# Designed miniproteins, single chains, continued (2), part 20

Each design is a single chain, and the fold is of that chain. pLDDT is the mean over its residues in the fold that is shown.

## One batch from the design tools (miniprotein)

Design m4661
Fold by ESMFold2-Fast:
Structure m4661 (fold): chain A 98 residues (1-98)
Amino acid sequence: LLRLAEERRRERARLERELATTPDPARRARIRAELARLRHREEVAREVAEKLREIGLVIDAELMEKKGASLEQLGITEAEAAEARKALAAHEAKLAAK
């Protein structure tokens, strides 16, 4: 998982170096298009990871409150449990406001 993010960073660095040293306008255009695609994939991956984290926090909080799941059963720390409760409260507040 972390390896894919590191591979993307290394690939971006390689393309940036190639762009800096390449005088051919057609090749420069192709490298720029590839860099733009990598940046877009990084942005989408970050947004998806943030949304999955938020969903996971809400699920964990629901399991604790509705099912009596323990921190050990969920595999989370006390700090993560506090963040999960905050996420659930924020989610419920948004639903009440809308």
Scores: mean pLDDT 73

Design m4662
Fold by ESMFold2-Fast:
Structure m4662 (fold): chain A 87 residues (1-87)
Amino acid sequence: PLSLAELIQRLHEILRRAEAGEISPEEARREVLALVREGLLAYPDDDERIDQLEMAAAWVFSRILSEEELKEAAKEILELVEEARAS
């Protein structure tokens, strides 16, 4: 599993690629959600890790998504956190 620092670094790399036009905002959103899900499933009881990943993902989304897309992405992150804690 990736460390928290490595996950955050990869989230920042997704943002860089989106800002450079290498991937679409929709593709970036999917990659962010997949990475967050992977990170949460690796240590589902680590509240600090969950909080930091949620914050990092929200920050990336705020940079690339519209206001309406941000609301949807926030719901998806919440669902991933609930899924990880339930497993």
Scores: mean pLDDT 79

Design m4663
Fold by ESMFold2-Fast:
Structure m4663 (fold): chain A 55 residues (1-55)
Amino acid sequence: SRLTDLALAASTMSPEQQRQLAGIVRDYVASLKAGDVAAAREHLAQGEALVAQAA
């Protein structure tokens, strides 16, 4: 899953990048709790972009 891929990638990232990714994941979860699926998808895409830049 997309979330599992992000979690796996986090283990290979710098501490600063891990903190940025953790913030994005927190915002993703908050968007889901609020019922804002569009915002959740945007945050997930931001996390994937960060991982792609770090790879």
Scores: mean pLDDT 80

Design m4664
Fold by ESMFold2-Fast:
Structure m4664 (fold): chain A 69 residues (1-69)
Amino acid sequence: MTKVEIKVEIEGDKVTVTIVAEGPGAKEYAELAAKLAIETLEKNGYEVTKVEVETEGDKTTVTITAEKK
């Protein structure tokens, strides 16, 4: 079973989205979730300033940082 957890932190005009996927297909699910998060942020007037991806075994963590335009 693949587990995906998404954490969203808002501090003023800054948003940090952390996606942690673990299990079979974790990298693919994390990448899909990240694309959807980026599209949602951009549609809501945020500019994505940083995307960090870490993969170790069957666990993938994506950290997205965005700021209000």
Scores: mean pLDDT 83

Design m4665
Fold by ESMFold2-Fast:
Structure m4665 (fold): chain A 86 residues (1-86)
Amino acid sequence: MTAEEIEKKKEEIRKELDEALAEAGLPPLSEEQREEFIKLVEEFEKLKELWKEGKVSEEEIKAFLEKVKARLAAFSPELAAEIAAA
């Protein structure tokens, strides 16, 4: 993945996050919290691709999702609840 492809993906994630927060009537995240969320999404996408290729187990995916929930709950318990409901 090139730097340009990484930037494009970050912009798409940022747009989707901003739209989802606005639709839910939730307050906007700080730039630091938004960057952390983008990093978590990028890690999840990478794991999903590895799972499709048979390179990671369901157990590893579940462990990552628990890690994501814990991190989200630390800076936005409301956002963590919304994601859990989706």
Scores: mean pLDDT 70

Design m4666
Fold by ESMFold2-Fast:
Structure m4666 (fold): chain A 91 residues (1-91)
Amino acid sequence: SAAAQGVFNITLYLSSQDARDEAEGILKRLAPRFKAAGITVNVSFAEGSDSSLFTLRMFFQLAIREKITGPVNVTIKDGVIFIDNPIKMKR
C-alpha cells in the first residue's frame, strides 16, 4: 500500500513519575515501528488523576494498523482516548 505519513501530537495524563518513565519506555520500544509506518509521534505529559498506559499501547497499535494521516491531536486521560480530527475521511 502507499506509504502514509502521519503526525500524532499526544497529551498523556499521568499521576506519577513511574508512569511517565514507563510511557517513555514504550515510546522508545515502538520508535522503529513508527518509522516503518511513516508516523511521527510527539508526546506531552500532563499531571492527572489517573494513568492509562494500556490505552496508550492500544492507541499506537490501532494508529499503525489504520495508517492514520495527520496531523492528529490525541488526549489520553482516565483510560479514554479523545481524538481531534478536523478532516473527516469519507467512508
Scores: mean pLDDT 67

Design m4667
Fold by ESMFold2-Fast:
Structure m4667 (fold): chain A 65 residues (1-65)
Amino acid sequence: GALPAYDEEDVRLVNALGSRIQSLVSADWAPLSDAQVAELRAYADEMGLNARVRAAFDRMLADYR
């Protein structure tokens, strides 16, 4: 099955990404623009996220579209 364990740093990175997403959408609950999604994906790429964390991040982005 999927690996249930997580690294504390991975959790912190996911939380940081979630906070950044929240800060962009919280003003009016408006869906993220294509430009904002591209910026957040570039940010995630810069962070060097592993494939599993990247998949979780992409799912979070989908929730805000």
Scores: mean pLDDT 65

Design m4668
Fold by ESMFold2-Fast:
Structure m4668 (fold): chain A 88 residues (1-88)
Amino acid sequence: QDVIQKQAQLDQQEILALKELQKRFNASGLATINQAEFEALAQPLLQEFPFFTQGKVNEIFAASDTDKDGLISHEEFIAGIQALTKVP
């Protein structure tokens, strides 16, 4: 198993950033968000978490948008995070 220190740091940063993004989505009070709103929620995280990139933000939104309507719900967002983290 890849239990090297750098891999563990990346996994921790990614999980923490995703958890904070989920918390911010929940705190927004919005039932659904579009890509622009999602990017707005993620912008502070791009500065706080060096391993959380614009590419990751786009990947999370794409994975969460299962209806392909350009909107994601809280359930879709949680499912997208779970699909991307694949924590055993």
Scores: mean pLDDT 69

Design m4669
Fold by ESMFold2-Fast:
Structure m4669 (fold): chain A 87 residues (1-87)
Amino acid sequence: MEELKEQLRQAGVDAMRGARDLLEKSIEAAKKGDLKTASIYSVQAMMLATAAAVAFWLAGDEKGAEEALRLHQEINERSTKAIKEAE
């Protein structure tokens, strides 16, 4: 189980990095007026943040799971604001 827990923790870290990258791409697309691409990236970012939370939770990393859930909230707030400002 230790190997699996470490793999899950690493998957959580990787998913959080991907979520942050997609959030930045979403905001940049919104600034360019590409609202469809911005929406797609924001949804993908939220999906990765959720996957990270589940991975950390299964690994027993409560703090990692809390950070991933906080990132999910941040993605929703920041992407929604960027899209609204671009309309």
Scores: mean pLDDT 87

Design m4670
Fold by ESMFold2-Fast:
Structure m4670 (fold): chain A 56 residues (1-56)
Amino acid sequence: MMTKEQLVKGAEGALKANSEAAARAVGADVERYNGIKVEGKTAEEVAKKVFELAGA
């Protein structure tokens, strides 16, 4: 399971990259390690969802 710190770092990385591929990679990691499917069309949408999961 990904920690809150790992979730926040992943979301920040996706936003910095501003890349759909980076956003999909972060979403896939969250699904794989936390069992929660993250859906979003943009890096911003995926990052927002991951921040919500981290409680940030």
Scores: mean pLDDT 75

Design m4671
Fold by ESMFold2-Fast:
Structure m4671 (fold): chain A 93 residues (1-93)
Amino acid sequence: DREREEQARTLAEQLKDVIEEGKEQLKKAEEEAKETGEIGLRVLADVARKYAKALRDLAERLREAGAPEEVIQEAEKAAEEFEKKAKEAEEKV
């Protein structure tokens, strides 16, 4: 199915962009948390949860489009990493 294959490729490119953007935003939030304490830790948790949700949604869309299991697993692992960062920030508040 050409349409599904094209959709899967587009979603895989979006996955790379979301991971890169998420890591950049997370780094900025981590630097702010070092300076602002509890307020910055809350922002860090919110940013991490936002990208975790986006990555979970992308993993589901990739699965529906019939993307390779390797790409779906990459999205799920990235989501788990951001979820872990959110939990760690929430536990420090």
Scores: mean pLDDT 85

Design m4672
Fold by ESMFold2-Fast:
Structure m4672 (fold): chain A 80 residues (1-80)
Amino acid sequence: ERTEEVVEALEEAARRAEEAGDEVSASSARTVASYTRQTGDAELGARGARAVAELSEYRGSKPESVEALREAAERNEELV
């Protein structure tokens, strides 16, 4: 299930962001995951993951958080 794989990648990235102390990025990733699951739109989920990753980098989030979010975005883009 592409949608569930996208959601799992986002939830994993959110967990890693939270572990890095980046609560804002973690919350954003969880929001995108929830929305993706509700709509069933994997492509929207992949775009949302990329936006969260870019915003975290722009905000100057910890490198560990940015890396986790970029990895989720790249994986999700491959899935769709």
Scores: mean pLDDT 81

Design m4673
Fold by ESMFold2-Fast:
Structure m4673 (fold): chain A 80 residues (1-80)
Amino acid sequence: AEKLKEEAERILKEIEELKRKFPDDSNMTIVLEKVKGLKERLEKLLKEGKIEEAQEILAQMKEALEKLKEYYEEELKKKL
């Protein structure tokens, strides 16, 4: 249970770090808001003991981060 919450916090932090590098990107803002909502749902599910459903939410958060990293890490490499 605690590990799922820690992973969700880590994912959100990584997305926030990407947003700091691309502050004017509206797509980044939309994804960050979505992931914040998913984290809130995950925390509620964990408190209710719904571990299986919380794992599904965490998987959605991981997918969102992965897609953002693939897109924005390539753009960051070009700016070096």
Scores: mean pLDDT 76

Design m4674
Fold by ESMFold2-Fast:
Structure m4674 (fold): chain A 85 residues (1-85)
Amino acid sequence: SEKLEEVREMLRQALEFVDRILSKTKDEEAKDKMRELVEELTRRIEDLIERFEKTGDENDFVRAMELVRQLVDSTMDLYRLSSSK
């Protein structure tokens, strides 16, 4: 499925982006929050991708894409807050 490939590729790119931001983050509290966020959202995204692969439910695809965006946005927010100190 093109959509299945799209959401997997978007998650891969988001995780690469997060790794780059983590490497630049010096604030330990912000790093810990980023790691916790990554673990929680990645698990939820992977669950939605698995459900979409099995059922073809477009709502699971949409929710997975929204969570990938949330992962990127929340990581950037934490980075910006840590960089303002």
Scores: mean pLDDT 86

Design m4675
Fold by ESMFold2-Fast:
Structure m4675 (fold): chain A 58 residues (1-58)
Amino acid sequence: GAKDEGLLELTKLVVEEMEKNGLKISDVGLKEAKKYVEKNASKKAADEILKLLEKLKK
């Protein structure tokens, strides 16, 4: 739905900006992100969002 699409689109923009600035996500940050997306998005959208964020873990 529009909410899932909006979160996914926003996540892509955030990931792009973080990569551009050499920023990485911590284990704590990834846990918080997982908590947030599971609460605010469908399972399919949450899984895809988390997959994008995991690219920043290393």
Scores: mean pLDDT 78

Design m4676
Fold by ESMFold2-Fast:
Structure m4676 (fold): chain A 80 residues (1-80)
Amino acid sequence: MYRLTLTLDISTEERRLALAVFLTVIRHDPSLGRIVSVEEDEERAVITIEFPSREAALALEKELKAYFAHVEHEIEIEEL
């Protein structure tokens, strides 16, 4: 199994809304992975998503880099 960790700047209401939309998309499409945790504070969110394959994790990484291109973000992928 693979884990993708997304760390995202949510210091603005617009960025929090973007995160909410993203989480809704992932919850509606199980092929995009399973959300295992969402941790939020006033400045950042840390979202952990698990995948059966590295290909699925890399595909989501590409989409996240495009979707959050204008937001400070960090993405890590690890094998479990």
Scores: mean pLDDT 79

Design m4677
Fold by ESMFold2-Fast:
Formats: sequence, structure tokens, C-alpha cells
Structure m4677 (fold): chain A 88 residues (1-88)
Amino acid sequence: MEELFEAEVELALAEIQIAITKNAIKSGRLDKESVEELEKTKKRLDEWMARLQEIAERVPELAADVQRLMTDIENIKKEIDKIIERKK
């Protein structure tokens, strides 16, 4: 129960971070960021990806939710890559 609760909190934090980044893309806010800041954002998403993989291994009941969030992160990373390429 405690381990499941901790994993659910981590998932909620990942979901919030994903929503913030997605909104920053939609608002054009990330288009104003430097390539260095965009690369830092990608690194933070990679760190969340690693945490989500660890959650799926520890709490298999959350694997479907983890897979959904990991897919969202990959899509966001692709959008950030497009922004970076436009700045080069």
C-alpha cells in the first residue's frame, strides 16, 4: 500500500510536468527558449522517463498508466526536437 501510494504520487507529478510542458509548446513559450534551455527540458523528460520505467518494474499494476505517460513524453520530445531544428 505505501509503495503503491508513493508510485501514484510519482505518476501524478509526472502527469503535471507533462501538462506544463505541453501547454508551453501550445502557447509558443518554448519557441522563445534557447537551444540550451530546450536541451535541459529534454534531459528532465528523460529523467522522468527513467523514473516511470522504474515504477512499472516495482508496481506492475501501474504499467498501463506508465506506458501512456511515456508515450506522452516521447511525443513532447519530438515536438521539442522540431523547435530545436527550426533554431539551427
Scores: mean pLDDT 83

Design m4678
Fold by ESMFold2-Fast:
Structure m4678 (fold): chain A 95 residues (1-95)
Amino acid sequence: SGKEKAEELAKLVKEKLKEMGVEAEVLATDKEEDFDELVKKAEELMKETGKPVLALVVDEEGNVVNAYLAAKEEIKDELLEKAIEALREAYEELK
């Protein structure tokens, strides 16, 4: 169930970011121990594609317990605000 919730949340957050004009990749895991590897994958994917990458750790209830945003420094603060709003909207749809 945690894996399915992580995948569903990642899909919804990506869709919400796209509605805000942001083409981002969203990576999610239900395993806290995988977070460091997910951060590394996000940084590499951002370097390869030039797109921002949001990495999320989700618990078994679907709550985000850790997050990382890989983005260019110039836009990182703006993208972080949009990512927080996208997460909020995704949670409202998953009620």
Scores: mean pLDDT 83

Design m4679
Fold by ESMFold2-Fast:
Structure m4679 (fold): chain A 85 residues (1-85)
Amino acid sequence: SGLEEGLDRVYAEVEALAQQALNSTSLAQQQQLLDQAQQLIDWARSRIPEAAWSSDSPAALYARRVIGRAQAILAETKKQIQEKL
């Protein structure tokens, strides 16, 4: 579905931004890339109405899984950057 394809693209972009942040030697650039990833996750979540998000439909389960995994990647990337400082 278009929703699942959109979520997959968001996930891939968050992964790419996280990898760019880990490979950056600039703290300012790392923060900018992490902020961009967070904004992308927040934007994707905002496109899903609360009633749809909270349902037991396969699409809702998929959305929660993908957005949850994107948040987990971002959190882990932030921890790795902090541990390197």
Scores: mean pLDDT 87

Design m4680
Fold by ESMFold2-Fast:
Structure m4680 (fold): chain A 79 residues (1-79)
Amino acid sequence: MHMELKVPDAGIYFEALKRAGISLSEEELEEIEKGGRAAFKDLMIERFGTAGARFARGLEELPPEQHEAAVEELLAALA
């Protein structure tokens, strides 16, 4: 899978998680890389419940320029 199709959102999520001090397991990272945005949403729901589902949905409706800041704020609220 190439970077242009590997969810750009995933890269933003990884960076935001790192900034928020949230670590993911090797298995969780692998699932996100393979399943992209859908896998990320599923993992966030498993880890953060409805809050995880809410931010994943919100990001789908946000303009790309807002994704990075919004993800950081949402992930900080989840922690």
Scores: mean pLDDT 61

Design m4681
Fold by ESMFold2-Fast:
Structure m4681 (fold): chain A 87 residues (1-87)
Amino acid sequence: SDGNKKYKREQILRGLDIAAKELSGKPMTKETAEYARKLAKEYEELAKKTGEGDGDAYRIAADFLHSVSAMIEAIFKIEERQRELKE
């Protein structure tokens, strides 16, 4: 079954490049995290419509955008914890 799909390195790198370009010049803010989540959903839908090859790159871009959003949220959680430890 195609459920155990192996992505070609070229599509992985292309997906990462897409995500990096979409977030280029954007600060690591809550607004950027929300923007990344929105883009991830758009790329998930594009991947479904496109199929193998380019769709694989879009799927990876979506997964990477979700990961960046989660990372930004984790940074804010750490910063908030550091502020609480000062009082």
Scores: mean pLDDT 81

Design m4682
Fold by ESMFold2-Fast:
Structure m4682 (fold): chain A 87 residues (1-87)
Amino acid sequence: ERERLLELLRRAEEEAERYEWLLEKLRNPGGPLSEEEKRLAKEIRERVVKEVEKRLGRPPTVEEFMRMLVELAEVPRRQAEEARAAL
């Protein structure tokens, strides 16, 4: 159903935008984060740490965290592309 594909696309695009935002902030650190930005950063960090701990059984190093963040950012991008192709 087209409505379900449009909803999937919107969610995937929003998720991809959140990961891209954090990657950009880590590459180009600027001034203080807003309270909403701090919550978003915490949520993404917790997801990344959990995934690394699942694979390695320990907390990530900074390098492992960055590699996993890039990998996880690719998932919603692919979901958005697949949803667009199905529309």
Scores: mean pLDDT 79

Design m4683
Fold by ESMFold2-Fast:
Structure m4683 (fold): chain A 87 residues (1-87)
Amino acid sequence: SLYKELEEKLNSTIGKSNVSIEITENGKTYFSGSLSALAEGASASLTEEGKELEIEQSKKDIEELEKIEKALEEAKKNKKDPSKVKV
């Protein structure tokens, strides 16, 4: 699933300032870039390929991605095993 893939990518890149993420749905690439760029892309400035995707879904995906990132950062700060973090 999308969330499982995001969780695995974030777990493997903990502590890095740039996480490269690509979101594809129905054969269209909605987003390709960094996590910070993804958050900014939630607006009407989505890629041309992704403009037809449901904005509500893209906002939800970004919110879940932010939750996962925060959970990984908190796990790292609290000296927990970040590879085992769940959201």
Scores: mean pLDDT 52

Design m4684
Fold by ESMFold2-Fast:
Structure m4684 (fold): chain A 87 residues (1-87)
Amino acid sequence: SDIEKVIFLQMHVLALGGEALVIEQMLKKGITPSQQEIESFEQLLKDVEKRFKQAKEQGLLSEEEAKRIEEIIEYGRKVLEKAKKLS
């Protein structure tokens, strides 16, 4: 259902935001994430981006919800690039 699609997307967005914060805090402490952790984070980011595109295309998101998800995706991308540069 459309409701289940939105809930599932929101749960994955929360997971992405949480993992991005953990990685950012590790980098701030001079701790390099493992290659496996970086790869898992990149796959989560790609999955969220794909699901977000599908939800937007199907008109399932408000403008405010879409903007908030875009901001979290962009934050995730910035954290991933920082982590990859140090690995």
Scores: mean pLDDT 88

Design m4685
Fold by ESMFold2-Fast:
Structure m4685 (fold): chain A 59 residues (1-59)
Amino acid sequence: GATGGGAGAAAYLAQGDRERAIAAVMRETGSSREQAEAAVDALEAGDGRRAGEILEAGE
């Protein structure tokens, strides 16, 4: 589980900073940009569980 990465990205999304949220996910989890974008999309939708599933599937 990548709970730390999701928490950092959620803080940036609360500020409307999608690019920083994507960069935070990539840096904290080692995910590809495509995985990070999908996870950030889930976080924007309020679905943190889905974001975690996307990041775990990338391992």
Scores: mean pLDDT 73

Design m4686
Fold by ESMFold2-Fast:
Structure m4686 (fold): chain A 91 residues (1-91)
Amino acid sequence: SHSSKMVEEAQADVEAGRRHEVSEEVLKAVETILKALKIELSEEEREELLAVLERMGEAGQELILKLGEISEMILKKVPEEEIRKKLEEFK
């Protein structure tokens, strides 16, 4: 019905907004990983990557967030032993 379609469209908009917010956090993690490697994304590359991350499944997004935490530790020059302990926590 016409009213059912409007409800589905409103629900899709809310869900799209939530996916965008999660994907933006995952993008920040990717930017942190690349920063540890001395690589900077252009705005165009950032937008293209965000679109890819929005299509990524939850497991892939979670893995990137975990790698982002490790990359932040590398940028802060945390000892390798502490980084290895953090990796064990991800099991």
Scores: mean pLDDT 74

Design m4687
Fold by ESMFold2-Fast:
Structure m4687 (fold): chain A 100 residues (1-100)
Amino acid sequence: MKRAVQLLVAQIIAGLNPSLSDEEREALAEAALNEDVEALKEAIDKYTDPETAELLKKALETYDLRYLAEVIKLNSKKVPKSIEEIEEELRKLLEEAERQ
């Protein structure tokens, strides 16, 4: 669960920033795989707007996927391709979170 949230955060940052270099994308993926929350927070501040940044940071600190769902809903117009898979995964996870 914790690593999944970090990977989703990294993918959202990459999806919001299609102009990122291959080295920047690799650094994001490594930070997520290594559970380097501080590196991910630095990337959030660097590459996202303040509203999106606060939601992504809350997701990293709480591991609550609802913050990621809010980010995707807020930014869905700006992130065309890879984010659709993330959105589908988050919908399934939010349905599970409602439980019952």
Scores: mean pLDDT 72

Design m4688
Fold by ESMFold2-Fast:
Structure m4688 (fold): chain A 103 residues (1-103)
Amino acid sequence: MEEELERAKELQPKIAEETAEALAALGVDRERALEIAEELAETILKGSKLVAEGKPQEEIEKYREKIREAYRRLLELLEEAAREGRAEAARLAEEIRAALAEE
């Protein structure tokens, strides 16, 4: 687990860049997508470390809420792209909205 987290940390910038490129292909602004992707990747990594270290549920829940906030910002960008006629962005926005509504 610790070795996996260290590898994830090394790959984090590449994952964020690839995520931003994928979102840009859906009509999302690349710079804004990259900022959200970087924040999301960093928050997931920090939350995973808390789980691995056996930290209290209250500390883990703080990172889950930060992940939800990042997804809400991503949803806003996807809804903007959908309003400009990007059908793929509209579909992804609906998926994120459904996921946020479940928890």
Scores: mean pLDDT 74

Design m4689
Fold by ESMFold2-Fast:
Structure m4689 (fold): chain A 88 residues (1-88)
Amino acid sequence: SAMVEEALEKGREIAKETAKTLAEDKELAKKLLEETRAALAAETDPALKAALEKVVEALEAAIKGDEKKAEEILTEMAEEEVRARAAA
């Protein structure tokens, strides 16, 4: 449990820092959005496609200056990944 709690805390910290960076550097966020949209267009796996759609939503929020929404989406993704890896 302690290992999962540490991974969740680290995931949340990374998500918060990433959201801040993307909101402060909108040119970086725009470049990543173009790259993520290209990846999404080429993706055939439904689970990976859903994950890429969430990344697109987070990047669009950051570009619009909605850092809190970007953080919320990235935090949910990070927590889902940590929990999925812990369950495997």
Scores: mean pLDDT 85

Design m4690
Fold by ESMFold2-Fast:
Structure m4690 (fold): chain A 80 residues (1-80)
Amino acid sequence: SMEEERKLALATAIAGLAARGKLPEEIVKEAEELAENNPDMPEIEVAEKLIELAKKYASEEQLEEIEREAEKILEAKKAA
């Protein structure tokens, strides 16, 4: 579904930006704790939790960057 694809793109953008040190360390720490404590969590639920963490810790400017990166991911999928 388009909603699931958008959530997965947002989660991918969050993970990518966090890995490049562009998001608060709290997002990385809580995401790692989530993965360690819930190894069998469905991918869509992990995506939803990462989006919640971004809304909690990221600045408005960082949220805009996440949206821009997610849009690039979605457009790349359409082009493939």
Scores: mean pLDDT 83

Design m4691
Fold by ESMFold2-Fast:
Structure m4691 (fold): chain A 62 residues (1-62)
Amino acid sequence: PVLLVEFPDAAAREAAAERLRRSGLEVEELDPTTLRVHTPNLTVARVLAHELEREGARTRIL
């Protein structure tokens, strides 16, 4: 599954992209506040969505 993530600002997006890539996840930068994250399964997608939403991001699992 793919996780679409919208951040409140570009700094939050940049920090999250670096963390996710260090964790071995494939991350595509769509715009200054939006990331597309490729997850290996739905469980990982849900865990990441919850964590990112706690940081103020908005998520959608595709």
Scores: mean pLDDT 85

Design m4692
Fold by ESMFold2-Fast:
Structure m4692 (fold): chain A 64 residues (1-64)
Amino acid sequence: MSEEEIIERGARGIAETGTYAGGATAGWQVKKALGEKAAREMIERARELGASEEAIRGAEYGAA
């Protein structure tokens, strides 16, 4: 799976689950696999897809 595909899939997952825990898991996994830049891109894409503020806050925590 390409970096772009991982980011898009992660962003969709954050938007679809809409939970802090779901966001935190996605943020942590993407940061660990692809680094901080990719995690930030995923969070921005999730925001574009209409992810909840709770899920976005979770993703920011997981990516920290």
Scores: mean pLDDT 81

Design m4693
Fold by ESMFold2-Fast:
Structure m4693 (fold): chain A 69 residues (1-69)
Amino acid sequence: SEAERHFAEARRIAAEKGVRTADNPEALLHAGRGLYAQGRKEDAKAVYRLAIGLDPENEEAKKMLKELE
């Protein structure tokens, strides 16, 4: 599915930045902010969507994703 594809891609991107997705939504937010600062907007969006998938109450991730869409 599209969501599964997006999550798989986001996990790959996070792993390239040294973040393992099973353990830490906050580390994903840090990775997403770094990707956005580097101009990697679509990669940042993917990582923020993954963070929301792991912690649906994460308002910071939701805000950042909304600002990029």
Scores: mean pLDDT 73

Design m4694
Fold by ESMFold2-Fast:
Structure m4694 (fold): chain A 87 residues (1-87)
Amino acid sequence: GKAEEKIKEKIKEIEEEKEKLLAEAKEKGAEEVAEWVKKLFDKIIKELEELLEKLKKGEISEEEALFEIDVLEGLADIVKDFAKVIL
């Protein structure tokens, strides 16, 4: 379904952005930023993975899943934007 495909796409996008930000933080010697980015993105990825499992089990509707994806995407964008300002 649409929500399942969107979750898989967002997990991949967030993992790629995490790796990019971690590489930049390491290049700049910003170890605290690297640790912060890793922890927050790992939590968001885990929430998306748990959402995918709930959706596959029929424990959540497509509409509820899409809403939660939007919230988690917004959180990832906040983390990304903050990291880009401080790197």
Scores: mean pLDDT 86

Design m4695
Fold by ESMFold2-Fast:
Structure m4695 (fold): chain A 96 residues (1-96)
Amino acid sequence: SSTEKQLDALLAQIDALIDQATRSTDPAERDRLIAQILATARQLMELMVQNQVPEEVQEAYLSRIMGRLLAAYLVTGDPRFRDLADEITELWRELK
């Protein structure tokens, strides 16, 4: 569906932003990229709510994002990736 294509595009953007943030050695650049990850995740979550995406499909997208952020935290030791995962979890509770 057109919705699935949009969700996949947003997920690909989130993956790319996480990769870029993980590779960044500039704290200010990493902070800006983390803000972009949150904004893009919000767009993905809003799209899932607006299109009444099934819970199983919602869980698949969110689990992938959470797994990627956990991996970034483990690789970098940067608590901002963990804090971002918590913020995304809280935002999801507010939107549904």
Scores: mean pLDDT 89

